# Ledger of designs, part 45: designed miniproteins, single chains, continued (5)

Each design is a single chain, and the fold is of that chain. pLDDT is the mean over its residues in the fold that is shown.

## One batch from the design tools (miniprotein)

Design m17648
Fold by ESMFold2-Fast:
Structure m17648 (fold): chain A 82 residues (1-82)
Amino acid sequence: MKKPTIEELEKDIKELEEKKKELEKELEELKKKLEEAEKKGDEKKAKELRLEIEILEGVIALLEGMIGYLKRKLKELKEKLE
């Protein structure tokens, strides 16, 4: 079974941080669309956008947890090399 190397963990962390940044941008765009739908009185569209925002916020929170876990593992592996 492949054990993650320091280089693999650093690469995975960078990729997840980039994905998180992309999703944060998408979240901000969805929040703008929600505000527009609410101003127009489009209750159906506003409800759909609120659900999408909630799902995306949940995904971002999971990515933050994964990044934190991998950063902790990276620190642990680096400490073992001393």
Scores: mean pLDDT 82

Design m17649
Fold by ESMFold2-Fast:
Structure m17649 (fold): chain A 65 residues (1-65)
Amino acid sequence: MLDDVVRSLRSLDDLVDVVAEWRERFGQPQTDAVFEELLRRIMTDPSTEQLRRMIERSREMERNS
């Protein structure tokens, strides 16, 4: 399940949309736990290198704000 979600993510917008959908359906604490696991999978999965690059650029923009 998480592997399929990770592979379908191509941008930060996709990630935000997935997390927002989960919060709407399952509530905050459940979504936070799944989101942490999703991030761990993204950090360790070679197929998500493109997504990690996009996340890093977003964080750089936030640090400069």
Scores: mean pLDDT 66

Design m17650
Fold by ESMFold2-Fast:
Structure m17650 (fold): chain A 60 residues (1-60)
Amino acid sequence: KSLAASLETAGMVLYAAGDYDGALEAFRKALEIHPDPEVRERAAKVLRDAGRYDEAERIL
């Protein structure tokens, strides 16, 4: 339906490829367009997997 959904998909693909910075950028852009709790949770998971626990806690 939307650019936000496309960015969420891109973030998931980048995360699966191990590109944490790319995944976080895509999720950040998706959240700017449509603040979605599910997307925020995905971004938090990427941050945790990258070892950035403080940032993951902050975006909950």
Scores: mean pLDDT 79

Design m17651
Fold by ESMFold2-Fast:
Structure m17651 (fold): chain A 55 residues (1-55)
Amino acid sequence: EPTDEEFLERLRANLDKFSEEGRKIFEDVFEKYKDKTPEEQLAALEEEIRRYLES
């Protein structure tokens, strides 16, 4: 299993594989939480994905 940091790095490297909307969500979270821990970045990402799926 990759670490949270490795998982986030892999996601960031493959942002172009996601839909345009998904990519923007990831980029927005990474931009706003870039100074936060990987755990906080992952938590924020999960929340944004949840909101996206809710829609």
Scores: mean pLDDT 72

Design m17652
Fold by ESMFold2-Fast:
Structure m17652 (fold): chain A 89 residues (1-89)
Amino acid sequence: ADKALEDLSAATTPEDIEGLLERARQEKDKNKRTALLVAAMLLAGASKNPEVQRKAAEGLRRIAETEDPEDAAFLRRMAEHLEQKAKEL
C-alpha cells in the first residue's frame, strides 16, 4: 500500500470520514463529489479502525439513495465491502 495513504488513514477519525461524506452528499459539482467519495473510500479501506469503516459504509449508503442506479450500485457494493472489513477487525 502507499505509505502516504497508510499514514493518512492512521490519522483519520470516524468524524473525518463522516465529514468528507456529508460534504460529498451536499456537493453539486459531480467531479468534486467524486473526488470526495474516492478520498473517503480510500481512507476508510486502508483504516484499521472498524468505526471508520462503519461510518464510511453508512455515508456511502446515504449518498447512494440520490445517485443514478449504476453509481448507486457501486456505492452500495463499496459499503458492503467496508461493513465486512469492519466485522473482521
Scores: mean pLDDT 79

Design m17653
Fold by ESMFold2-Fast:
Structure m17653 (fold): chain A 64 residues (1-64)
Amino acid sequence: AMDYYLRGLKYFEEKKYEEAIKDYSKAIELKPDFAEAYYERGLAYFELKQYEEALKDYNKAIEL
């Protein structure tokens, strides 16, 4: 979980938002209560103007 999350953060810094989302999604698959991964995936969705997906991930991060 953590390794995918950290690689996702690196992709996000490189503005590779689609790659970041894939890695955050894998981190969440391995650790479904990973609030930080939901939050960071929401930020990546926001950068891609996928606001509905971003809102869902932000709400999930707050619930965890």
Scores: mean pLDDT 86

Design m17654
Fold by ESMFold2-Fast:
Structure m17654 (fold): chain A 59 residues (1-59)
Amino acid sequence: EEKEELQKRNAELAEKYVKHQYPDADSIEVKPISENTVEVTVKKGDEVIKKTIDLSKLL
């Protein structure tokens, strides 16, 4: 459960960060890849942007 809490926290952090970068996005999907890395999919109209975010860089 602690590992799930960490992944949940990191996903929330990444989602907040990406919403800040793309405030006009139609949808944002966050997928945890590792403890400090998440894959983010941003949809804006017909465009789909996939990015990998290293959460250790946000500190």
Scores: mean pLDDT 74

Design m17655
Fold by ESMFold2-Fast:
Structure m17655 (fold): chain A 83 residues (1-83)
Amino acid sequence: SLMEELKKLIKEAKELLKQGRYREAAELAIKAGMLSLHLVKPEYIPKVIGLILAAIGEYLDGRYREAAELGIEAAELGLETAG
């Protein structure tokens, strides 16, 4: 299911972040955040989108650790607020 795929991506992103593999963590975290938009309740969509855009901004600036943390936050918010 999409929910199980999202949980797996969040777990993998966190493991990469813990290993200091910040760029790879950011790429998976942003993907997870984007996938969470398919599950999130409408009232939380603006906040999840805001976190995804912030993560992409940090990624483009080469701040991969910050990008990963924001992407994980977006994905977890989407998962927690799934409808």
Scores: mean pLDDT 90

Design m17656
Fold by ESMFold2-Fast:
Structure m17656 (fold): chain A 58 residues (1-58)
Amino acid sequence: MEELEKELKELLYEIAELLGEEAREIMEAIFENIKENGNEESVKEAVKQAKEKIEELK
């Protein structure tokens, strides 16, 4: 679980860097919500979606 949370945080930061500073605050809010209210499956799906989003933004 902790490894998935770390990977998700890193991916969300990469998305924020591509979209700008406003996106960083939004991505941090998403991460905190998943960390507090999510489960392993939620984090795994978020990681998958973040990876897909990064590929779309390139």
Scores: mean pLDDT 74

Design m17657
Fold by ESMFold2-Fast:
Structure m17657 (fold): chain A 71 residues (1-71)
Amino acid sequence: MIDEEELVRALVAMALAVALHSKEDKETFTVTGADGTRLEVSVEIKDNVKTATARGTRGDLVVEETRTIKL
């Protein structure tokens, strides 16, 4: 139970790191794993601010994190 939530949190954290450090100015994608894990990532740049949001779901577990970096 807790280990599954920690796994989803780790996936969300990795997705945020990749999205924030990519050279893309806009990126939105969804990935669904064979085990039912779903990861949604969106990135947007507005007024020299880059915002990345990653949402991971697995069954009833939902983890959403948003991080912003000033360019």
Scores: mean pLDDT 72

Design m17658
Fold by ESMFold2-Fast:
Structure m17658 (fold): chain A 60 residues (1-60)
Amino acid sequence: IEELKKELERSRADLERTQAEIAANPDADGLTQAILMVRRLADEAAISVYEEIIKKKEEE
């Protein structure tokens, strides 16, 4: 459970960095934009999954 909470914190921190990179690079080329968008989607998905797993574990 503590390990999952640590991973959740890391995913949130990575999402914050990814969003900052997107904001800092408004003129980025299409490839860079695609990479940043994929990273954002992956971070959001990871956060959602970890939150759901933690909730289920705490209900046990």
Scores: mean pLDDT 77

Design m17659
Fold by ESMFold2-Fast:
Structure m17659 (fold): chain A 59 residues (1-59)
Amino acid sequence: VDEEKIRELTEELLEKSAELIKLAVEVSLDPENEEAKKKLDEVAKEVEELDRELEEERA
């Protein structure tokens, strides 16, 4: 029942992780870009939440 949800969460985590890496590179290139930093923090939070949800579904 949860296998499909685990698959969906895993795909979302992979996509968000890719976005996180892209934003991290962007911040590295322009460390004074507060908007990019804010977005990086936001996406990092989303990745953390998805990882937590995956842990709960796999428990």
Scores: mean pLDDT 80

Design m17660
Fold by ESMFold2-Fast:
Structure m17660 (fold): chain A 93 residues (1-93)
Amino acid sequence: TLESLREAVDAFLEAAKERVVEAASRLGERVAELVATLSPEEAFQVLLMAAALRHLPAEEVEEIVANELRSKGLEEEVAEAAGRAAAEIARER
């Protein structure tokens, strides 16, 4: 059961990264390249924040997510790209 759970978590985290990169690709190739550098765990955090903040204006989602990732030590350009991807995801659902 623990092995199956670990495989399910790993698959979920990889799917989260694909989802964030897909959203970023709609914003442009450079944004997609930047968010592709996120770890699967970092991408999962982006999805969680997008879901939690989906009722806020897109600009506010973008800023909150970018600030959180910058505070975690991500490079400014990557954090900004992830924030934009989060706002895109939040608008869809």
Scores: mean pLDDT 84

Design m17661
Fold by ESMFold2-Fast:
Structure m17661 (fold): chain A 79 residues (1-79)
Amino acid sequence: SEIEKARENLLKAIEEYLRAKQAGDTAARDKALQNIVKAANELSDLVTLDELSRIVRDAVAEAYEKLGLQEEAERFRAG
């Protein structure tokens, strides 16, 4: 679905943002941030604000988990 595609784009952009920050790559960080904003804007047209909040929180937690940052992931899942 369009929502699933936008969520996947958001997740990938968050992963790229976190990797770029860890590497000190400001150009990659800025590009990833633009992609996060784009994906969030696309989702905002398709879902309610409450659903958008949940999707963003879940995507951030999943991105932390994929990078091995389990403690950070658990904090985001807790709210």
Scores: mean pLDDT 85

Design m17662
Fold by ESMFold2-Fast:
Structure m17662 (fold): chain A 60 residues (1-60)
Amino acid sequence: AAAQALLDAFRKLLEKMTIEELEIVLRSLDDYIARHGPTPLAVALRQIAEEVLEKKKAEE
């Protein structure tokens, strides 16, 4: 709840990105999680990035 506005802003930013840029974002988040462990914020950001990427691929 407290971070919802930040998550919404992140989703809107990702919706403007290309599929290639979204794949880079997702890889960066996966690398961060692998190195630092799964934090609730990192997991939420990864989920949003994956959802936006899959939606863009499906809408093509």
Scores: mean pLDDT 80

Design m17663
Fold by ESMFold2-Fast:
Structure m17663 (fold): chain A 62 residues (1-62)
Amino acid sequence: MEEKYKVIEELLKLGLSEREAQVYVLHEVEGLSFEEIAERLGISPATVSRLLKRAKEKVKEA
């Protein structure tokens, strides 16, 4: 729980949006599927895929 907040804060400092940071943590750190993340955030799996790609690009550049 607390580790998750620290990772999100660090991602936000790198210029990610809150949604991009949440999707990144849920997929890369917690290993949730696109469908599971979509259910938790109330968005489509396609939107999860887009947010994750953007998050990974920003993390790779930083």
Scores: mean pLDDT 78

Design m17664
Fold by ESMFold2-Fast:
Structure m17664 (fold): chain A 65 residues (1-65)
Amino acid sequence: HMEEEFNKKAEELNKELSERIRQADEQAKHMTPEERRQLTLREVAEALRAIGDLIDEYIKKKKEE
């Protein structure tokens, strides 16, 4: 069941991203505003990559069916 596998991975990714955001926010408390912005942009870029990978996997699976 492709939807079940996708949902599982999406939930795992969402948990990972939530934890990373929380950790980044904690770290940002000891950073300058400029460093905070750079950290935020890097975290967002990494999150988008992970989401892109998940979408690519979904598309490949759908093509196989």
Scores: mean pLDDT 76

Design m17665
Fold by ESMFold2-Fast:
Structure m17665 (fold): chain A 55 residues (1-55)
Amino acid sequence: MSLAEVLKEAREAQKNGASEEEAEKLAEKLAKLLHEETGVDEEVAKKRIIETILK
């Protein structure tokens, strides 16, 4: 999964009004995939994705 696809999925969750719990679960899944593909720190990626979904 590319970074662009991760951001697209995060924005879609934001538009759908995802709860904080749903945002955390999605962010955990996407952060793990992004870590595997790009080597970015999983916890840093998770934080950024949650912020994107909730803001």
Scores: mean pLDDT 77

Design m17666
Fold by ESMFold2-Fast:
Structure m17666 (fold): chain A 56 residues (1-56)
Amino acid sequence: SLREEAERLLEKLRTLGGPAADEAVAALEQAIRSGDEAALRRAIEGGKALLTAAGL
């Protein structure tokens, strides 16, 4: 599910750390709280792109 994907992504972003990861965590947590599926998908894509750029 999108929520489970988001929760796994949060763990990875928190482990990565740093300003960009912290922003991605905040955006993803807000999207989860909103219940907006489109917002959640966008936040997941942003977090995944950041991890890819970090070599993860």
Scores: mean pLDDT 84

Design m17668
Fold by ESMFold2-Fast:
Structure m17668 (fold): chain A 64 residues (1-64)
Amino acid sequence: DEIEELKKRIKENPLDYIAWYNLGEVLFKEGKLEEAAEYYEKAVKVNPSRSIIKKKYDELKKLV
């Protein structure tokens, strides 16, 4: 399960912003927009320099 693998990565390394972002992407594809936004927000807070992640979070925030 992709979600379980990504959650394990985050538990072992909470600074893995790619794992936070990928969790958001998986949940977004499942239609869980509010939960996806939470994970995107975590990714942005871990690495605010990645404009693509912030853009995705800002776009999703308009839908929830």
Scores: mean pLDDT 80

Design m17669
Fold by ESMFold2-Fast:
Structure m17669 (fold): chain A 74 residues (1-74)
Amino acid sequence: TEERLREIEAELGKTVKRAIVKTPAGGDVVGLRLKENPEELFLVTDDPSWRERDLELAKQAEEGEEVETVEQPP
């Protein structure tokens, strides 16, 4: 979720560019585009066991306040 990414941003001390993926089943999923692979979207989970992975992805993401909205195809 977006709240999860905000926690990660607080730990890094920076804001990263993100995509909000709107699912047809309901609920929004947050994704990051990495500097080295901006065409691929890496989803951030709400699972605490994935926090270290999500933090590493956020370190590689581009700094900024931009929010992209992506609709998941049906």
Scores: mean pLDDT 73

Design m17670
Fold by ESMFold2-Fast:
Structure m17670 (fold): chain A 58 residues (1-58)
Amino acid sequence: GHMSDEQLQAARDQILALAEEDPEGARIAAEVLLREGQKLGDPRLVALGQEVLAELAR
């Protein structure tokens, strides 16, 4: 699906906020974004999922 820059930023912020309370849940949410991006052929969703997973690994 089509996601705006604002929607992508909101999704990133929500997952990073979740990581403060539930780092495992945040990792799962990021993996879901990556998977959905792959299914939809949306390179921006794939990039967001990869970026957030990399940030959560720090």
Scores: mean pLDDT 81

Design m17671
Fold by ESMFold2-Fast:
Structure m17671 (fold): chain A 67 residues (1-67)
Amino acid sequence: KEKEIEQIADNIVTMAKTVTPEQLEITLKVLALRNSKEETLAILRRAIPKLSPEHAEVARKMIAEIE
């Protein structure tokens, strides 16, 4: 559901402020295992504009690996 994707994306943005890019990468790999390809891509695309450049790069690499 759209609301769930929005909540997850916002949670990732909030968490990213307190974790390293390496820790975020692990979290995104777990996210990809627990969600569909379409849901994971939607979550990441929503989060990227709100992430720091370093964290956004980790998310973009995840999108490239999924696509």
Scores: mean pLDDT 81

Design m17672
Fold by ESMFold2-Fast:
Structure m17672 (fold): chain A 63 residues (1-63)
Amino acid sequence: MQKLKDELKAEVVKAMTELSKVLDDEKLTEVGVRLAEIYREALEKGDLEKGKEEIEKLVKEAK
């Protein structure tokens, strides 16, 4: 289970790093809150693949 959490956390960090280059602080904060919610829900459901997919979709929509 720890592996799943670490991988999903890495995806969140990667998304925030990419978005920090193109979004202002206000927008980045909004996206960060949403990413935290996706991370929490994916861990509760144990569905890493769905979590990664939702993170990727959010990153594409936020750009």
Scores: mean pLDDT 77

Design m17673
Fold by ESMFold2-Fast:
Structure m17673 (fold): chain A 75 residues (1-75)
Amino acid sequence: MEKVREAARRFYEEHLEEAREIAELHERNDPRAPELERRLARELAEFLRRLAEETEDEEVREKLLKMAERLEELA
């Protein structure tokens, strides 16, 4: 669980800021926002699926896969 927790924390720190910036661009109707949003969503989904494979907790795995599916829909 330590590795999963550290990976999740680093993931949120590194990618949450990017997601927030993309959301701000979207609020401005910036034409780059949809493209950046899709790119980030794909990267996040891939990371979550990889993290789910390493997770021994079935409940956590299910939640990670669900989040990945939502991000794939966003892309």
Scores: mean pLDDT 71

Design m17674
Fold by ESMFold2-Fast:
Structure m17674 (fold): chain A 118 residues (1-118)
Amino acid sequence: MNPFAQGLAALAAGDYETAIEHYKKALEQDPNNAVAWNNLGRAYYKLGKYEKAIEYYEKALELDPNNAVAWNNLGRAYYKLGKYEEAIEYYQKALELDPNNKEAKENLEKAKELLEKS
């Protein structure tokens, strides 16, 4: 199994540290794999390393700016850091690309409530 496929299997199993190792190896082989950058960010997010998650989601979006999932993930990481204005902006970008993304819509409303404090 290639490192990318090993990363997917580890991420699905909740083995986030192993997923990180495999995705880093995949990115050494193919640094233009936007999906691998996004999944590396997801693994760091699951470990509570939100600043690292943001770094890798931004790399994914530099390569593929139409990735609605990566925009929603970027918003979630900013939300965890209490940066609700940025979270709102990125959830809105996710919804522009995928209007049926229920998670992004729900996350947007929660971020707006926290920003307005009511």
Scores: mean pLDDT 89

Design m17676
Fold by ESMFold2-Fast:
Structure m17676 (fold): chain A 97 residues (1-97)
Amino acid sequence: VPEEVLDLEVMLALTEIAGAIAKIAIDNGESPEEVLAFLERHADLLAEKYPELRDEISALVEQARARIEAGADPKEVVDEFVDGVSALLEREIERVK
């Protein structure tokens, strides 16, 4: 397996873990805004590591923020963000095979 593919697979796993942590935080009374800030930090890390994905990752963050501001279920927003980021990473894995 190319090192680049392994690196992307690790980031995919970390994205799933970040989503799980965010949902646990929601269950423990963390505010939607604090959860959004956590997701934004994860997104910033990904955008720094994969600058070609920066605009698409930023769009997912802005979508999550807009959903939270509209009063959407924070867990649903976390799932939508994780699914979107995972799809981008899976696309990149296919590209570098």
Scores: mean pLDDT 85

Design m17677
Fold by ESMFold2-Fast:
Structure m17677 (fold): chain A 68 residues (1-68)
Amino acid sequence: SAREALEALLAELSADPRVTARLEGDDTLVIDTKGDILRAIGLALRIIGDHPDLEVSLEGDVLTIRAK
């Protein structure tokens, strides 16, 4: 499910010191790549490819991920 995908991504990315990952409110996952725009783009493409039921919005170095 989209919820399980968000929780799995949170667990995975929370282990990576190069990013911060947090859940906000209505099952929205926010990923901050700490100024690494290329990492943000790479993560957005990976998540879109792996999780077609998730919507990804990218603003600079911050990804916002939610269920479609």
Scores: mean pLDDT 84

Design m17678
Fold by ESMFold2-Fast:
Structure m17678 (fold): chain A 59 residues (1-59)
Amino acid sequence: MEEEIKAQRGEEVKSPLAEAIRAWREGDRDKAIEYFQKLKEENPEYKELADEMIKRLKA
C-alpha cells in the first residue's frame, strides 16, 4: 500500500466532520468535540475550522 487508496474524495460519509455533526445533532457535545479533535489529527488543513467549532461547543 504505497500509492493505493490515496487522495480519496469519497470519504465524506466516513469523514470525522460528518460524525461530529451527527454527534452534535444527537446532543452529545462531548462526542462532537472528540470527532473534531480527530478531524484536526487526520486533516490539519481543517484545524482552524475544527478549533472554531470546538469553541462554540464549549461556549
Scores: mean pLDDT 69

Design m17679
Fold by ESMFold2-Fast:
Structure m17679 (fold): chain A 78 residues (1-78)
Amino acid sequence: DPALEAFNKGVEAYRKGDYETAAEYFEKAIELTKDSPYFQAIAYYNLGLAYRKLGETEKADEYFEKAQKYWDEFLKIA
C-alpha cells in the first residue's frame, strides 16, 4: 500500500528528527488516501506534529483541526 509506505517513512523520519522529510511523506500519504477518514485523521495529526516541531504553529493548528474533522467523519461511517 503506497499510502501506508509513505506514512511509515514519515514516522521514521520524525523519529530521527528530520521533521521536514516527515512532513513531505505525511503529505504524500494524505494525497494517496482519499477513501479512509480514519487514515486521513492519523496522517493529518502526524503532519501537525511535524509542523509543530518546525515551529510552524499556524499550519500545525490547521492540520490538527483537519485531523479532528476526519475523526468525526470516521465515527459516522464506522
Scores: mean pLDDT 85

Design m17680
Fold by ESMFold2-Fast:
Structure m17680 (fold): chain A 63 residues (1-63)
Amino acid sequence: SHMKKVEEIKKAGEEVKKGIDELNRLRTEYSKAPPEKREELRKRISEFQKKLNEKAVEDYEKI
């Protein structure tokens, strides 16, 4: 059904927005973090960006 497909696309868009908001939160944490924690946070940010991008590709394939 076209209607179900449109709703799934909208939901995927909201999920991506939430992911971007969380990524921005992690970047803010990084800017506030002491030097010893920054390397760990940088790795977390990188992994999160990769997972978010992979999820976006998966959601696109379902269209």
Scores: mean pLDDT 74

Design m17681
Fold by ESMFold2-Fast:
Structure m17681 (fold): chain A 100 residues (1-100)
Amino acid sequence: MLEEGKKLLEKGEYEEAIKAYEEAIKEDPKNAEAYYNLGYVLELLGKYEEAIEYFEKALEIDPKFELARNTLKFYAEVYGDEEISKRAKEILEKLEKKEK
């Protein structure tokens, strides 16, 4: 389902892409890429709070997942919404403490 989700995303079928990525996560709960891709689709739909939760999950599975870390850093440092920025900072600090 991961590849099917990517094809649906390329076609702009965002709700169908979400379902495909949710199925990919169900089949492999340790697939950090599926969590990141689901978060990315949610971001495209303007669901930033939900997107951040999935980026956090991707980094909990793979702490070296650069795309998810870079996206959270963008939200923390340059995103204009103070609550979204604050939440992204809290997640990054929490993940840093877990890596110690």
Scores: mean pLDDT 79

Design m17682
Fold by ESMFold2-Fast:
Structure m17682 (fold): chain A 59 residues (1-59)
Amino acid sequence: MNYFVELMKEAIKKGVSKEELEKLKKEIFEILDHIIENNPEAKEEVEKAREEIEKVLEE
């Protein structure tokens, strides 16, 4: 989970366009959805990762 948050932060630091950041967010969220489907116990950790990615994009 922390890996995806760091990946988003790195993309922002590199000056990736807003459109590409939104695409990356969508791809990450799809992966996170699959993680929950296979590991329901990871739901809380996944929700926290989603919140952190949203915060990083707002900054």
Scores: mean pLDDT 79

Design m17683
Fold by ESMFold2-Fast:
Structure m17683 (fold): chain A 57 residues (1-57)
Amino acid sequence: MSLEELRRRMRESAERLSESIRAAVEAIKYVMEGDVEKAAEYARRSGELDAEWRAKQ
């Protein structure tokens, strides 16, 4: 395994994790705004993205 390949994999993992984190942040934002329906949608999306990231790392 080359250092360059390892750097690429780490960057891809960071990008996927960042997408999950952004969805979680949106869910928290909607909770604070009192929009429970949108909060639930973004929380579900965050969970799906996290599961995909874990499965494909």
Scores: mean pLDDT 74

Design m17684
Fold by ESMFold2-Fast:
Structure m17684 (fold): chain A 50 residues (1-50)
Amino acid sequence: EELKKRIEELGKIDRETARKILEMEEQGVPLDEIAKLADEAYRKRLELRR
């Protein structure tokens, strides 16, 4: 559930990355890998916002 919320928050900041992550989840990529990608993308977006 926290992963789903993270993806939704990421979608507000970076729609392309959020969409890519959702596609990976639907393709059966392990949640662990998806969570890492979401966390890194979210972290980079936060740094970019300043």
Scores: mean pLDDT 69

Design m17685
Fold by ESMFold2-Fast:
Structure m17685 (fold): chain A 98 residues (1-98)
Amino acid sequence: MVPKETLELFRLLADESAIYVAIEIYKKHRDNKEIQEKAAEEFLNALEGLAELVKESKDEEFKQKALKVMEDGIKLAEKAGMPQDVIDKAKEILEKAK
């Protein structure tokens, strides 16, 4: 049987990968607003997944690691030029996870 901590790590890595992939797609498709809007949506969905992980986990070290992934992802999305409304919603998701 796979330990709960290992399953939480798999979920963390999957959501972290989704954040970075969404940001990269957003950056590569600057001239396609439909693709950029979908990438921003997927970015926010991945952050919501991490927020749920933070709320469900009883491991304080794991919670801090997941929160850092969210914070780093939001900073990277802002640097990538995601719209302010997307960044504001992302920050709201992060604050509700704390």
Scores: mean pLDDT 85

Design m17686
Fold by ESMFold2-Fast:
Structure m17686 (fold): chain A 66 residues (1-66)
Amino acid sequence: SQDLVRQGQQYFDQGDYVSARRYYQQAIQLDPNNYIAWGNLGLVYQRLGDSDLSRRYLRQSIQLAQ
């Protein structure tokens, strides 16, 4: 899951938010407690213009990081 988060981050840094979303979603499927992947996916949805999904994923990240 750490490799998937790293790959997602590389795509995010290049502005490829669609590919970044795919890798972060795979990271969450392998480890649903990976709060970094939840948080990064929230940022992806913010960049894609989906504020409702962004807030939902960021909130989940905060809850898991407790």
Scores: mean pLDDT 88

